# Designs tried in a protein design run: designed miniproteins, single chains, continued (2). Part 70

Each design is a single chain, and the fold is of that chain. pLDDT is the mean over its residues in the fold that is shown.

## One batch from the design tools (miniprotein)

Design m6414
Fold by ESMFold2-Fast:
Order: C-alpha cells, then structure tokens, then sequence
Structure m6414 (fold): chain A 87 residues (1-87)
C-alpha cells in the first residue's frame, strides 16, 4: 500500500544526493583551468538530470523519473570514460 510511496521517497533521495555530488564535482572542475570543458558540461547536465529525476519522483511521476535517471547515467558513463582516457 505505502510500498510505492516509500520507493519513490528513497529514489528521490538517492537522485538528489547524486545531483549534489555531481554539482560539487562540477564546481571543483570549473575552477581548474586544465579541466576538459566537455567533461565539465557532462557533469553539469548529469547533475541537472538527477535533480529533475528527484523532482519527478517527489511528484509521483515514476516513469518520467526513471527515464531521467537512465539519461543521467548515460551522460555520467561518458564523463567517466573521458576521465579514464585523460588519465
């Protein structure tokens, strides 16, 4: 009965934490003149998508939120790939 609501609250919290972590990484790299602008932009977009996903979960828009999380995860995988290639 409340299982769906609890799942939405947990997923909203996880997405909000992911957004905050990525935003902090984005802010740190934006102050580094040697950082890749493409990497910075991917982290910014990933943070924004996780924030939108958290908002969607809080509104009960579970399917929309899942699509936003999947899109965010794809962008973050690309960001991590770029970091590995530059290491």
Amino acid sequence: IDEKKLEQEINASLSRMASSVLDLEYQRLSRDPSADPELIELLRQGSDLYRQAADAYEQGKTEEAKKLVEQARRLIREARRLQEEQA
Scores: mean pLDDT 84

Design m6415
Fold by ESMFold2-Fast:
Structure m6415 (fold): chain A 64 residues (1-64)
Amino acid sequence: SERRRRLEQRIQEIRQQHEQTLKWIDSQPPDGPPRFPWQMSKEQAIAFHNRRVQAAIDRLRRQS
């Protein structure tokens, strides 16, 4: 359906933005990105964004 196609496009957009975020994190200093509210390691920053993205995708799928 059209609704399902739009949902899949939105999920793909979120995944692409997430990939760009992960690349940005990889380019940052080892002690973590300065834009986080507290100092995070790269691993902690990756985990934080993975959880945020998964929650957003899950919410969109429930709304479909």
Scores: mean pLDDT 75

Design m6416
Fold by ESMFold2-Fast:
Structure m6416 (fold): chain A 50 residues (1-50)
Amino acid sequence: GMDPRIQEAIKKIEELGGRVVAIRFGKVYVEFPEGTDVSELEKIDGVEIV
């Protein structure tokens, strides 16, 4: 199973209109629509904004 912290991060990402593009090396790589405030998500360990 996936780390619960990463699962919660993915839910927040989807809520903000983001898309998970890859999950590799224990990290989730995500993209967001232009203009999305991602500052709080950048603080989450294991989340990488592309």
Scores: mean pLDDT 74

Design m6417
Fold by ESMFold2-Fast:
Order: structure tokens, then sequence, then C-alpha cells
Structure m6417 (fold): chain A 96 residues (1-96)
């Protein structure tokens, strides 16, 4: 996870504030499920690199499915909301 996060930060040029915010979210997710944290990071990477709609949709659905197996917390609810928002935008690009 940490190596993937460092690559993501380097590739997309995140600010120190954005880096710290993303690190905190991913650390909290990893405490609940490392698989969910990795899936969420993979979804963000796909969105920022402009991956095909089909790939973004599949990654967003996976994040939602993984989160649904965990207790409802503000972090898991926030990740589900983010994935659902990404899914809506990917399915309807006119919303950009």
Amino acid sequence: LEERLERFIREFGLSEEEKEALRRVLEELAKLSEELAEAFLELLEAVLRGAPEEEIVELARRVIELASKLPPTPVTEGVVAAAQAILRVAANPELL
C-alpha cells in the first residue's frame, strides 16, 4: 500500500496537504481492510489517469462491494459515497 501511495503522489503531483489527507484516509481504511484501502487507491489512480469508463465502473463497484462487508463507519460510508459519485460521473460524462 505505502509504495503504491508514494508512486501515486509522485505521478499526480499532490500537495503536502493533499498527501497527508489521502494518507490518513488510506491508513484508516487499511485498519479495517487492507484490500479496501488498495482498491480505493486503484480507483483514484484509474480516475486521474483517465482510464476507460468500463474499468472505472468495475473498480468503483469493487470498492462498494468490499465496503459493504465492513461495519458502517464514517470512513467506510465516505468511501462508498465517493465511489458512487465516481460511478455516476463515469456512467454520465456530461455531468463533468
Scores: mean pLDDT 76

Design m6418
Fold by ESMFold2-Fast:
Structure m6418 (fold): chain A 75 residues (1-75)
Amino acid sequence: SMDADLENGLKAAEEQIKRAKELLKSEDPAKRQSAKTLLQATKAVLQEILKLSTNPELKARAQELIDEAQKLLES
């Protein structure tokens, strides 16, 4: 179902943000840049989930993850 697909997308996005946070701790600028690229891609996916969802709980979770990704991009 669409809701199950969107929930799977949110779960994948949470894991990508977690990976990006680990990469951002690296002393290697290339790994930090890879994390920023990953966060930008993850934010785009979350924005599509936000557009497609009619479920307020899924929309709220997507927005929360977008805000976290944006904060990490600005760090």
Scores: mean pLDDT 88

Design m6419
Fold by ESMFold2-Fast:
Structure m6419 (fold): chain A 80 residues (1-80)
Amino acid sequence: EEIEIKARYVVRQLRYLKRLYEASGNTEENRKEMIETLVDLLEKVLGLPREDAREIVEKYLNGEMTEEEFIERLIELYKK
């Protein structure tokens, strides 16, 4: 359904930004920019609270969450 398509879109943007961040150097500024961009995207595309979006984005970027777990968590937060 619509939420699945939106979650997949966000994941594609996240993969691109993560690769760009790694190629540009692992600076705090680049990490902050990437997180803020993804939080903004999650808020605008899925209507998620910024704090919840930031938590799951940080967990995913730290390797604490798989892509499938990330998508499932997005759907869970959206249905709340």
Scores: mean pLDDT 77

Design m6420
Fold by ESMFold2-Fast:
Structure m6420 (fold): chain A 68 residues (1-68)
Amino acid sequence: SHAIADEVVARLRPLLLERLPEATARVAAHEIRRILDEKDPATVEEALAVLLETVKDPRVRAALEELR
């Protein structure tokens, strides 16, 4: 759902900006949005589970864990 992807990216963006340079955070947010658009999770919990399986960068993973 676009609504789930929109919510996850909006909540995650400030957490990424605390952990990553701005340009890197923007690229990470775009890649996260791409993954969520492809996987089309039904819930925020499913979205976070998919991202934690896919994303390897420990700084991005830390932001995802904080959001969970």
Scores: mean pLDDT 85

Design m6421
Fold by ESMFold2-Fast:
Structure m6421 (fold): chain A 99 residues (1-99)
Amino acid sequence: MSKDELFKESLLGLIQITKGVLKISGKIDGADDATRTSLSLLDQAESVAETNPDMAKSLMFVALSTYYRSLGDDKKAQAYLDKAKEIAKKAGLPVPPLP
């Protein structure tokens, strides 16, 4: 129980840090639509982090992929999308819809 809780707290912490970074960066770069979409995916990841950590990780990587693609960083966007797909495939989960 305690170690599983620490793991969930670490995942939730990473999601919160990512949300904070995207909120600041989105305001600077004017990437409002992509930032909003990525934040929505991170909120969804947060909501399932306790019940389905693999889905939460997949959603977090989809959010990062969406954000970096909006910045024109296709290499980082593709790398994060590939990580999301790999986690989903190994966990037997559907790949989350691409925004």
Scores: mean pLDDT 72

Design m6422
Fold by ESMFold2-Fast:
Structure m6422 (fold): chain A 91 residues (1-91)
Amino acid sequence: SETFKKLEEAKKNLKEYLETGDKSKFVEAMENIQLGLLPVLDELSEEEKKKVAEKLEEIAKLLEEIYEKTGDEVYLDIAKELREFAEELKK
């Protein structure tokens, strides 16, 4: 699905940000998350929702690793929101 593809791109962007410190990669990741989640309300199957939830958990973990390197609590706040959204998708 386009959602899963966008979230995979976001995960790749966050890994690149973690490795390089290039903040443009963080911006690209946030854009890909936003675009990936736009169609989520009515268009995904239960199986696809579970896969999206798993990908959001992986992205949240990367944001927590970025927080450990930067000390910027905004990354923890975003990670928490993504984990909460993943839990809602599993319902």
Scores: mean pLDDT 83

Design m6423
Fold by ESMFold2-Fast:
Structure m6423 (fold): chain A 60 residues (1-60)
Amino acid sequence: DYEEALKALNLPSITLELALSPDEVTRALAIMGLSVALKHTEDEEIRKVVQEVLDQAVAR
């Protein structure tokens, strides 16, 4: 669950929408935030969810 993973990382739920935004700058900023959060979390389930969002964002 993306929203639950974002809450556990203390990130706003809108971060998912920003990461998938058609605006390149907005998407880049959200990707940077998620990348930093991914490096600092030790919860494997949260890491998998965040990585899935990053994979979708960077594939655009």
Scores: mean pLDDT 69

Design m6424
Fold by ESMFold2-Fast:
Structure m6424 (fold): chain A 55 residues (1-55)
Amino acid sequence: SEEIRETARSMARLLRAQGVPDARIREVLVDHLTKVYGIPRSEAERLVDEILAEL
């Protein structure tokens, strides 16, 4: 959903601003999306990869 994507994008921007490496951002966001929203890990990984490529 657009809401999930927007939330993940905001989190990614914040973590990058704090100097967190992309590999770590990916791990944190994938875990958050799977635990909070219950989306499959493979789908969460694809979504996070798309977001990081767009930032």
Scores: mean pLDDT 84

Design m6425
Fold by ESMFold2-Fast:
Structure m6425 (fold): chain A 69 residues (1-69)
Amino acid sequence: SDIEKGKEYLKKGDYEKAAEYFNRAGTRAAILGDNAGLAEALENAGKVAEAQGDFEKAKRLYELAKQIK
């Protein structure tokens, strides 16, 4: 799945590819009305932002994930 691929790239330190896969997962979940999948994609995208030192972006992504769970 796109989430599993994103997690693997995040582990490898490839933050650009990790973000791309989590973005794809989130977009798909949003189109399908899958709130749980969208929240998981946003939480993982937040982890990528934290790993890149973008704490403001991470905070926004985690807040959005909380609101749709």
Scores: mean pLDDT 88

Design m6426
Fold by ESMFold2-Fast:
Structure m6426 (fold): chain A 64 residues (1-64)
Amino acid sequence: MKKEKIEKLVEEFKKKTDSEQLALIYRAYDEFSKEDTLEFLKKVKPIASPRVKEAIDEIIKKLE
């Protein structure tokens, strides 16, 4: 896992709307490894809105 790539995605996530954040989360689930997806989701969960946090929790459950 490349730490710099995850940090860049977290920064991009902060600049997005809820709908764009959801799209990015689902893209990560489809394209990233399980480990990279979990790392990304755990980093963005504290800064996400309640609606986006719900989607994050559902994906984490599916990956665990």
Scores: mean pLDDT 79

Design m6427
Fold by ESMFold2-Fast:
Structure m6427 (fold): chain A 78 residues (1-78)
Amino acid sequence: MIAPLSEAQVAAGAAALRAWADELAARGVLTPEQAERLVAEAEALLRRAGAAPDAEAAEAHYLELVRVVSAALEAAAA
């Protein structure tokens, strides 16, 4: 089971995702538009995980976050 994130951890995770997406855009792996979309989707999922009533609900949002990140990288590689 995955513990729910605090609001501070959600904010820290969002900042880390923004920095990572900006680096991928700078390297040409993602377009700026793809990077912005990835950050927006990831931030929404992190907030849902942080607001989840239990660890099982939080885990579902984390798995969707992994899927979103993987799909963005796969699309960039195509």
Scores: mean pLDDT 73

Design m6428
Fold by ESMFold2-Fast:
Structure m6428 (fold): chain A 105 residues (1-105)
Amino acid sequence: KKEAVDLLKEFTDELIRIAREAGYEETAVQLEKLREEISEDNIEEYAAKVFELAVNLLQQLRKDGRIDEARRVAKLLAEFVEKLNEIFGPDPGLDIFAEELRRLA
């Protein structure tokens, strides 16, 4: 669905902003490269790649004591998962993961 592509692009754009503002330029550049290539043909593969980078960014922010930025990433991840469930239908694993992320935001 076009909605899934638009959602992933929006999510990736917000991650790029957070990463760059926090000084994680390498992560921002990796996300920008993925963002340019996102299409309906690769949505599942690229959603997985963006999500992996987002989780890695969250872990690095926590390790570095960047609590406010870590909360922003956790909230953004939760919102992305919730919107993904609205588009594709509920996944109990994704619902639990979104709830965990909401507690961290």
Scores: mean pLDDT 78

Design m6429
Fold by ESMFold2-Fast:
Structure m6429 (fold): chain A 99 residues (1-99)
Amino acid sequence: MREELEKLAEEIIAELDAIVADPSKFNEHLKRIKELLSKMSKLLDEITDPEEKQFALELLRKVLDRVSAAADAETDLNRQIELSVIEIHLAVMIVALER
């Protein structure tokens, strides 16, 4: 579980960094981020242990901080909105996992 969650978080962060490096590929990287978040959400549904839950929360907050930073740095309004939608999705996942 932890290794899979860490790998997904690292891949999401790499896709965010790729958007900054080449904005012309934004839609390709956004699609991959959405696919990775879907995989992460599925793994989170399987978490029952408090220790695994705490680890997942810390990873989600780290990913949220990176998405928030990317949204704040984005100069294109449509791309900024898309990143803000991802930010909201992550915030919802955090709230759901805290229950």
Scores: mean pLDDT 84

Design m6430
Fold by ESMFold2-Fast:
Structure m6430 (fold): chain A 83 residues (1-83)
Amino acid sequence: SSVKGASYFAGAAISAAGAWTSYELAKTGPEELRPRFLEDARLNVKTLEELTKKTIELDPESAPKVEELLELARKYLEEVEKL
């Protein structure tokens, strides 16, 4: 697939890593910053949803991998919301 497909996949991976980072910081960091980490997790998941759709459209073979990243990121958001 094109460089565009690879770029959207890379963006998806970065957004998934962002959701994981927000989860770790919300879990272990100071309580007063948890609302900020929750907002960051939400923004990363929203961005990942958009990038996932574009990645699948441009590179259908990557669908299982990018959908797995999205599912994982959504689980991190759920864990932040429980805090």
Scores: mean pLDDT 86

Design m6431
Fold by ESMFold2-Fast:
Order: C-alpha cells, then sequence, then structure tokens
Structure m6431 (fold): chain A 78 residues (1-78)
C-alpha cells in the first residue's frame, strides 16, 4: 500500500509539471494498482531521480525498468 501511494504521488507530481489535466488522476491510480511490486519499485526509483535531479537514482530506476521490460518481451516470444 505505501509503495503504491508513493508512486501515485510521484506520478501526479510529474503530470502537474507537464501540465496534464487532473482528470487523469484516476487513470494514474488504476495504472499503479495494475503494477507488480517490482514495477512499482522501478518506477518510484526512476521518478524520484527525475524529480530530484539525482542522475544516479534516475539511471538505477531506468535500468530496473529496462530489465522488467526485457523479461516481459522474452516471455511474449516464447
Amino acid sequence: DELKEELIKLMKELMEKEGLPKSLDKDVEDFVNSLSEEEIKAYTTALKGIITGDKEEKEKGLKMLYEIRKKRLEEKLK
């Protein structure tokens, strides 16, 4: 629950910075609720890096997302 809440907060913060409408807040919540724990951690790490300007944290999160995406693509090819 705490992991999902943190990611929702970070995504909403980023969306506000991009000028996206608040009507998408529910879509963000539904999206995060559809994610695995590994995906939530990866997105949270990447978004924290982006928001704080921490390049190391951003790269760590992006690497985690890349690994998850690669695994899913390999599963689809089987």
Scores: mean pLDDT 77

Design m6432
Fold by ESMFold2-Fast:
Structure m6432 (fold): chain A 91 residues (1-91)
Amino acid sequence: SSEAKKLFEEGKKKLEEGKKLWEIIRNGGAEASLEVLEEAEKNFENAIKLFTQALKIQPSEEFKKNLEEAKKEKEKFLEDLKIFLEGNLQL
């Protein structure tokens, strides 16, 4: 399905945007603010939603694996975010 592929490609973009934004924050290349952290989380959440919708339209092992990756990346982000908010992460 062209629609499923479109959702999948958009999901990959959101996942990469989330990863890049968090990496920049961790490496001190961007202003560390709650708003920027919320944007990173929103990108991971949107990736999960898009992959889930693609998978509902077209069952695919590739879509399922990318959904699993997005969920794992979000969990890692939330663990890092907790450390950052507790003041243990130096930027």
Scores: mean pLDDT 79

Design m6433
Fold by ESMFold2-Fast:
Structure m6433 (fold): chain A 82 residues (1-82)
Amino acid sequence: SKLPPTLKSYLVQLSLIKNKLEEGDVTYVHMFLTSAEKEIDKLKKENKNLTVEFFLQLSKILLEFGYEKEALKAEKLAKKLK
């Protein structure tokens, strides 16, 4: 089956986050995680599987850059969406 449009958007956001972290800018990630936490119930009603995978991949990226606390927050958001 064809990929949902939201999957392309998630991949683009992950690439943007990687670029920002490579530049030493974690501010975008902090804003994103804060917004996601506030809208967690809305995210549960949308495409759960893609959103869970997004936050798990984000957690891995954050760990690679040494942001352990932010990575744990992303992982917890993925668990809340299940």
Scores: mean pLDDT 74

Design m6434
Fold by ESMFold2-Fast:
Structure m6434 (fold): chain A 60 residues (1-60)
Amino acid sequence: SSDTPPILLITRAGHLIALKRFDEAEALLRELAGVRHPLKEQLIDLLEKLSGRDLSHLRP
């Protein structure tokens, strides 16, 4: 839904990372590409460390 608050997507991405569902977590973080939020940056860092991916394209 277009009305999903960014914090809900951030929370969902965190849960997906905990479940090691990295592709789905990356997809949710990509939906937040236009949003600058400290928790998004922390989740990008966490996902990079746990998955070994280069996620520089998701950073502002």
Scores: mean pLDDT 78

Design m6435
Fold by ESMFold2-Fast:
Structure m6435 (fold): chain A 100 residues (1-100)
Amino acid sequence: MAKEAAEKLKELLKKYNLEPTKEFLSSFIKFFDINKDGKITEEEFKEIFGTIDEEKLETDAEKFHLELFKIFDLDKDGVVTEEEIKKILEALGIDPKEVL
């Protein structure tokens, strides 16, 4: 799963001419982890964008962030944990200590 998620992340970022850098991934985590509990939830996503329904998202940027959330949500429980993020970072060849 983590290797497949890492490949999906690379493909998504490439579509937007972006690379999976530690700076990008750190910014993504900090952007969504509003309460600093080491997890990103659908509730935190809703606080930022107002919805998790892709059809109600109006901009490519909002849809991009929803796809990022879905990629990091390895078990599809609506919560991205520090352990899931760590597994994807390791699959990308990034040291989790540089991001987390």
Scores: mean pLDDT 71

Design m6436
Fold by ESMFold2-Fast:
Structure m6436 (fold): chain A 98 residues (1-98)
Amino acid sequence: MSALVAEMEAAAEAGDAERLIAIAERLIEEAEKSDPEMATLLLAAAAGALIAAGAPRERVYEVADRAVERALEANTPEMRRAAERMRPIVDEALAARE
């Protein structure tokens, strides 16, 4: 998680949309191999990278909705709160992008 997050932050600072999309796809791939709690964190990070890359809203929501699904599978109070906050956070981030 830490290394990919640092790479994502560096790509965002550089305005490197291609790198951000590549990082997001790697995070989505790792999420498929992860437990529900880790998958939630990886998919949330992927959604953030896609927002920073200027990816279409539809793609961002697809990834964010998958994060919500995985959070609900984890079935902890923390992950349930993360699921409830995911859409509002994504909506705010997409609004701030414009």
Scores: mean pLDDT 82

Design m6437
Fold by ESMFold2-Fast:
Structure m6437 (fold): chain A 56 residues (1-56)
Amino acid sequence: MIKIPSELVEAAAKELGISVETAENLLLAYLSNFPGLSPERKALAEKVYEIVKKKE
């Protein structure tokens, strides 16, 4: 996956009750294995990724 369609990120944000901007940032952090994510943010990032992957 070279690009992530914005509509998939929007769907994930809506499902999780977070902003699209937050969902994008969490997904990018998850895909890049960003160190320093809190456990709560890591869990949200994983959920964003799972929703995006499931809708692909």
Scores: mean pLDDT 74

Design m6438
Fold by ESMFold2-Fast:
Structure m6438 (fold): chain A 66 residues (1-66)
Amino acid sequence: GVQKIEEYAQRLKELGEEVLAKKAEELKEQAERLIEEGGPQSQVDALVQTAEDILQAGERRHQLSA
């Protein structure tokens, strides 16, 4: 859930991917809002998956730069 998105944002910061880290933080805020509003778990899961995809993109960019 939200904790995984937070971990992904932190890892992106460690990679120097500040723009992608901010995007992951925005997804965390959206997930927290959905949870507060009693929104469907499937939408929260989709935000977690999107954050994971962003992390994978950041890791690929870092790998190509190394």
Scores: mean pLDDT 80

Design m6439
Fold by ESMFold2-Fast:
Structure m6439 (fold): chain A 90 residues (1-90)
Amino acid sequence: MTVQESKTQASSLYTASSINLAGGYFGSMNKKTSKKDLESSGKGLEQIAKTAKEKKRQALEQGNLEGAKELEEAYKRSLKNYEEVKKLLE
């Protein structure tokens, strides 16, 4: 019995919305973006990735394989954006 199915959907929406906002900023920002802005964005994206990874672990421990797959997709998107920031920051 699932106590809160909307939790996985809310997590995906929260992560996707945050990443979409970051993506919009990256689309208008050049490589000349200040190091401080890149550091701030990198830390934010790293926290989102860690949250997705932790939620995936919890889903697997509860035997919620479907939730784990959705969280894995959110984690991959967070990592992709984090890697983009990392490449710019080096």
Scores: mean pLDDT 62

Design m6440
Fold by ESMFold2-Fast:
Structure m6440 (fold): chain A 82 residues (1-82)
Amino acid sequence: SLEELVKIFTEIAGLSEEDARKIAEAILNNVSPTDFAKLIAELLELTLTGLVMAYILAKNYKNYSPEEIAEMLRDLKVLFSK
């Protein structure tokens, strides 16, 4: 459900409820990998290297669990946002 995804992204990825909801809605609407990468890069304010890593994540995002996506978003935010 939308609310379960929002909880996962707030608790694991440390996102605001607003940003977690945008990610959750993108997953539920099955957006393209390119659109998902752009959303991540915008919300996490990623560096150029972070943007490349977001594209790599986004290519296969439909093959990951929400928890795995949330852990990857946490790592992107810690390592590649400024």
Scores: mean pLDDT 86

Design m6441
Fold by ESMFold2-Fast:
Structure m6441 (fold): chain A 57 residues (1-57)
Amino acid sequence: LDEFIEKLRQRIAELRAEIARLQADPNADPREIQLLEGMIALLEGVISWLEKIKEEK
């Protein structure tokens, strides 16, 4: 589980970097940025849930 959580954190970091690059481009599609933000929120939710399960053991 720790390895999986760390992988999810790595993915979030990559998505944040991608959003930063898109925000620097005035021709970027704002819908794409919104989609990536949504993905980050979902991944953060999964990590939070997994961490709670680990702490209850």
Scores: mean pLDDT 80

Design m6442
Fold by ESMFold2-Fast:
Structure m6442 (fold): chain A 61 residues (1-61)
Amino acid sequence: MEREVQRMLEALSSDPSLREEAERIASLPTLEEQRRGLFEVARRHGDRVAAAGAALNAARS
């Protein structure tokens, strides 16, 4: 679960347009708050979040 949150934050930070959102979420004090932040970003920017994740995976290949 924590690894998934960290992976999502890394994916968001790899996209310059989502970097501020990733930094704000990463600064939240608890994993539960970070999960809620990620859920809100996914709800508002689902396609961009998915694209950022795909780009991160491609860069790791």
Scores: mean pLDDT 70

Design m6443
Fold by ESMFold2-Fast:
Structure m6443 (fold): chain A 64 residues (1-64)
Amino acid sequence: LDAVLERAREAGRVLAANGADEETVRTAARLIARTYVERGLVAEADAPAVEAAVIEGWREAKAA
């Protein structure tokens, strides 16, 4: 799980580098979480954690 969440944070950082706004990031986070569940990388119950990790990565990069 930790490795998958770090990958999700990195996706958020890339979205920030590309100038994605909050609405775009929230939409992308839901898509990424769904993809991770569909590919068996995380359980359905962990989808909210993946979404949060993407958003956290984006916020961290924007604050820097």
Scores: mean pLDDT 82

Design m6444
Fold by ESMFold2-Fast:
Parts: sequence; C-alpha cells; structure tokens
Structure m6444 (fold): chain A 77 residues (1-77)
Amino acid sequence: MSMEELVEHLKEMAEESVKQGDEAIKQKDYLTAKTYYGGAVDNYRTLVLLGEASVEELEKMEERLKEAEKLYKESLE
C-alpha cells in the first residue's frame, strides 16, 4: 500500500465515521455518536500529522466529539 492509498483510506474512514456519528446523533444514540466521532478525531489527527488535513478541520471534529460527550452525559441524568 502506497502512502497516497493510505491517506485516501484514512479520509474515507474519517468521512464514514462522521456520517455514522451524525446519524447516531439524529437517533439520539449519543454513546454511538461519541464512539464514531472519537474515531474520526483519531483519523483527522493522523491526516494533520501527514499534512493532508488542516488543524482547523481537526479542531471542528474535536468540538463535535465534545458536544456528543456532553449530550451523552446529559442523557444519563
């Protein structure tokens, strides 16, 4: 596998994780949303290290994860 193929795979995984997290939020499944957004953050972090995504894109994804974590905690109260 080339580095270019790895980068494309990471982008596809990140985008799919965001999509799955968004769908989980819509279904009010905040635990699942938190899990998928966490995976997306990990993939975006790797992409930023490889120079293939911006820090701003990573920060936006980290904020979405924080929101899902907050909603999950509120759902337990």
Scores: mean pLDDT 85

Design m6445
Fold by ESMFold2-Fast:
Structure m6445 (fold): chain A 61 residues (1-61)
Amino acid sequence: AVSDLRTKAILAAVANKDDEAIEAAKELLRLDPSQAESLAIDLRGTNVPQAKIDKILKAAA
């Protein structure tokens, strides 16, 4: 489900598993491109640095 992929991307990013976070984000945005903003908001809420959020979203596009 879309929500499961978003959760997976967030947990991987928080755990510094950048490749897993990017893969989960790629699959999420392939299924629902509108989730990009929600993912960015959630990552900011978990204290993931903005540079890392930008890297994940750029790689997922």
Scores: mean pLDDT 82

Design m6446
Fold by ESMFold2-Fast:
Parts: sequence; C-alpha cells; structure tokens
Structure m6446 (fold): chain A 70 residues (1-70)
Amino acid sequence: MELSPEEMKKLLDEELERFKELAKTMSEEQVKENAKLMIEILEELEKLTDNEENKKLIDEAKKEIEKLAA
C-alpha cells in the first residue's frame, strides 16, 4: 500500500538528512555522483506513487538533492 503524505514526508526528510551527513565527508565529485543515484531512486519511487501530494513531496526532495550537488 502507498504511504500517507505524513509517512512520505518523514521518509524523505530522514533520507535527505542522511545524505547531508554523508555529503560532509565526500568530495564535490562524490556528492554529485551520489546525488545522481539518489535522484534515480526517487524517480523509481515516483513511478510506484499514485498520490499527487506524495509526488509533490518526492519532486521537492529531488530539488533539494540537486541544490546540494550544485
């Protein structure tokens, strides 16, 4: 079953925080490569998601990862 918007936001917030912590120990190239992999994972998650609010939360998470890689 699909996650509620509250569960989705919590999951995405936890994954973003984890990525930010890992990024502190990485080079710029490693951050960009890991950001690309994370975005691909989020795109696969979006394919499994029918709820429009959850899709919006996933899109916002992708944008935050892109900012960290810039």
Scores: mean pLDDT 80

Design m6447
Fold by ESMFold2-Fast:
Structure m6447 (fold): chain A 78 residues (1-78)
Amino acid sequence: SKLEEIKKLLEEIGKEMGVSFEEEALEILAEYILEENPENPEETVRGFVTYFLTRGIRHVTPEQAEEYIKLLKESYKP
């Protein structure tokens, strides 16, 4: 499924950049990315991994994933 493809991108790019994800964190982030339907999912995933790295987060928990999504939703005003 498209969701599984995004989860695999998060795992693969994360591994390359030294960031791991808990399974529930992958699901949370992948569902959000799927909902946003970006033109380049790989670039979006890379941006997410970079965000966690800049915060010193090398192991992403579900709580951290939810917090990041909340920040994205609250900081963007149409």
Scores: mean pLDDT 82

Design m6448
Fold by ESMFold2-Fast:
Structure m6448 (fold): chain A 74 residues (1-74)
Amino acid sequence: APSREERRAELVAAFLEALAAGDEAAALEATRRLAALMSPEERAEFIGGLRALAEDEPERRALYEEAVAILRAA
């Protein structure tokens, strides 16, 4: 079975691939799965990264805000 670290790397790759494809549903699904594998501290760091991306990519702001909401609810 893959390690927690390997599963996180796969889900991060899936999230980035979904963003590149414009697949918002897949990006949010990857975010939900990532939230389940992350500690509260790791989720806080990921939220910080998503906030930075929302500033750089305003066209995807709503998607990043939804991802932040998922991470905060976990």
Scores: mean pLDDT 83

Design m6449
Fold by ESMFold2-Fast:
Structure m6449 (fold): chain A 125 residues (1-125)
Amino acid sequence: SQAVLDILEAKGFTIDPSVRELVVRIARMAGLERTIELIEKYAPDKVIREEEALEIWVEVALELYDSNGDGLLSREEVRALVEEYLDRELSEEEVQALLDRFDRDGDGLLDREELRGLLRHLIAE
């Protein structure tokens, strides 16, 4: 699970301590090769800060959970994403609370901007 951090540090990347665990979780979701590819794309200066980690996580979430390719995550896809991140199941009430807070349109779908808000909230907690 720490293999991604070891590889990145060997490649000369500096990782902000606040996002080290998030980078490990992204690699668990996307795999080592894809995670490194996205980090090289979004952190060309070889520094991984909260903003770089957040952008990578948004892209990984859409690639893995947006099953119909519309750029929107459904309630079920949001549940799967958050359960994977927290390594536990969510109640219906917990999923509804996340949608009520971050779904600004009230359509039951999160677009890229709303998803970024949700993921930023999870990093800050």
Scores: mean pLDDT 82

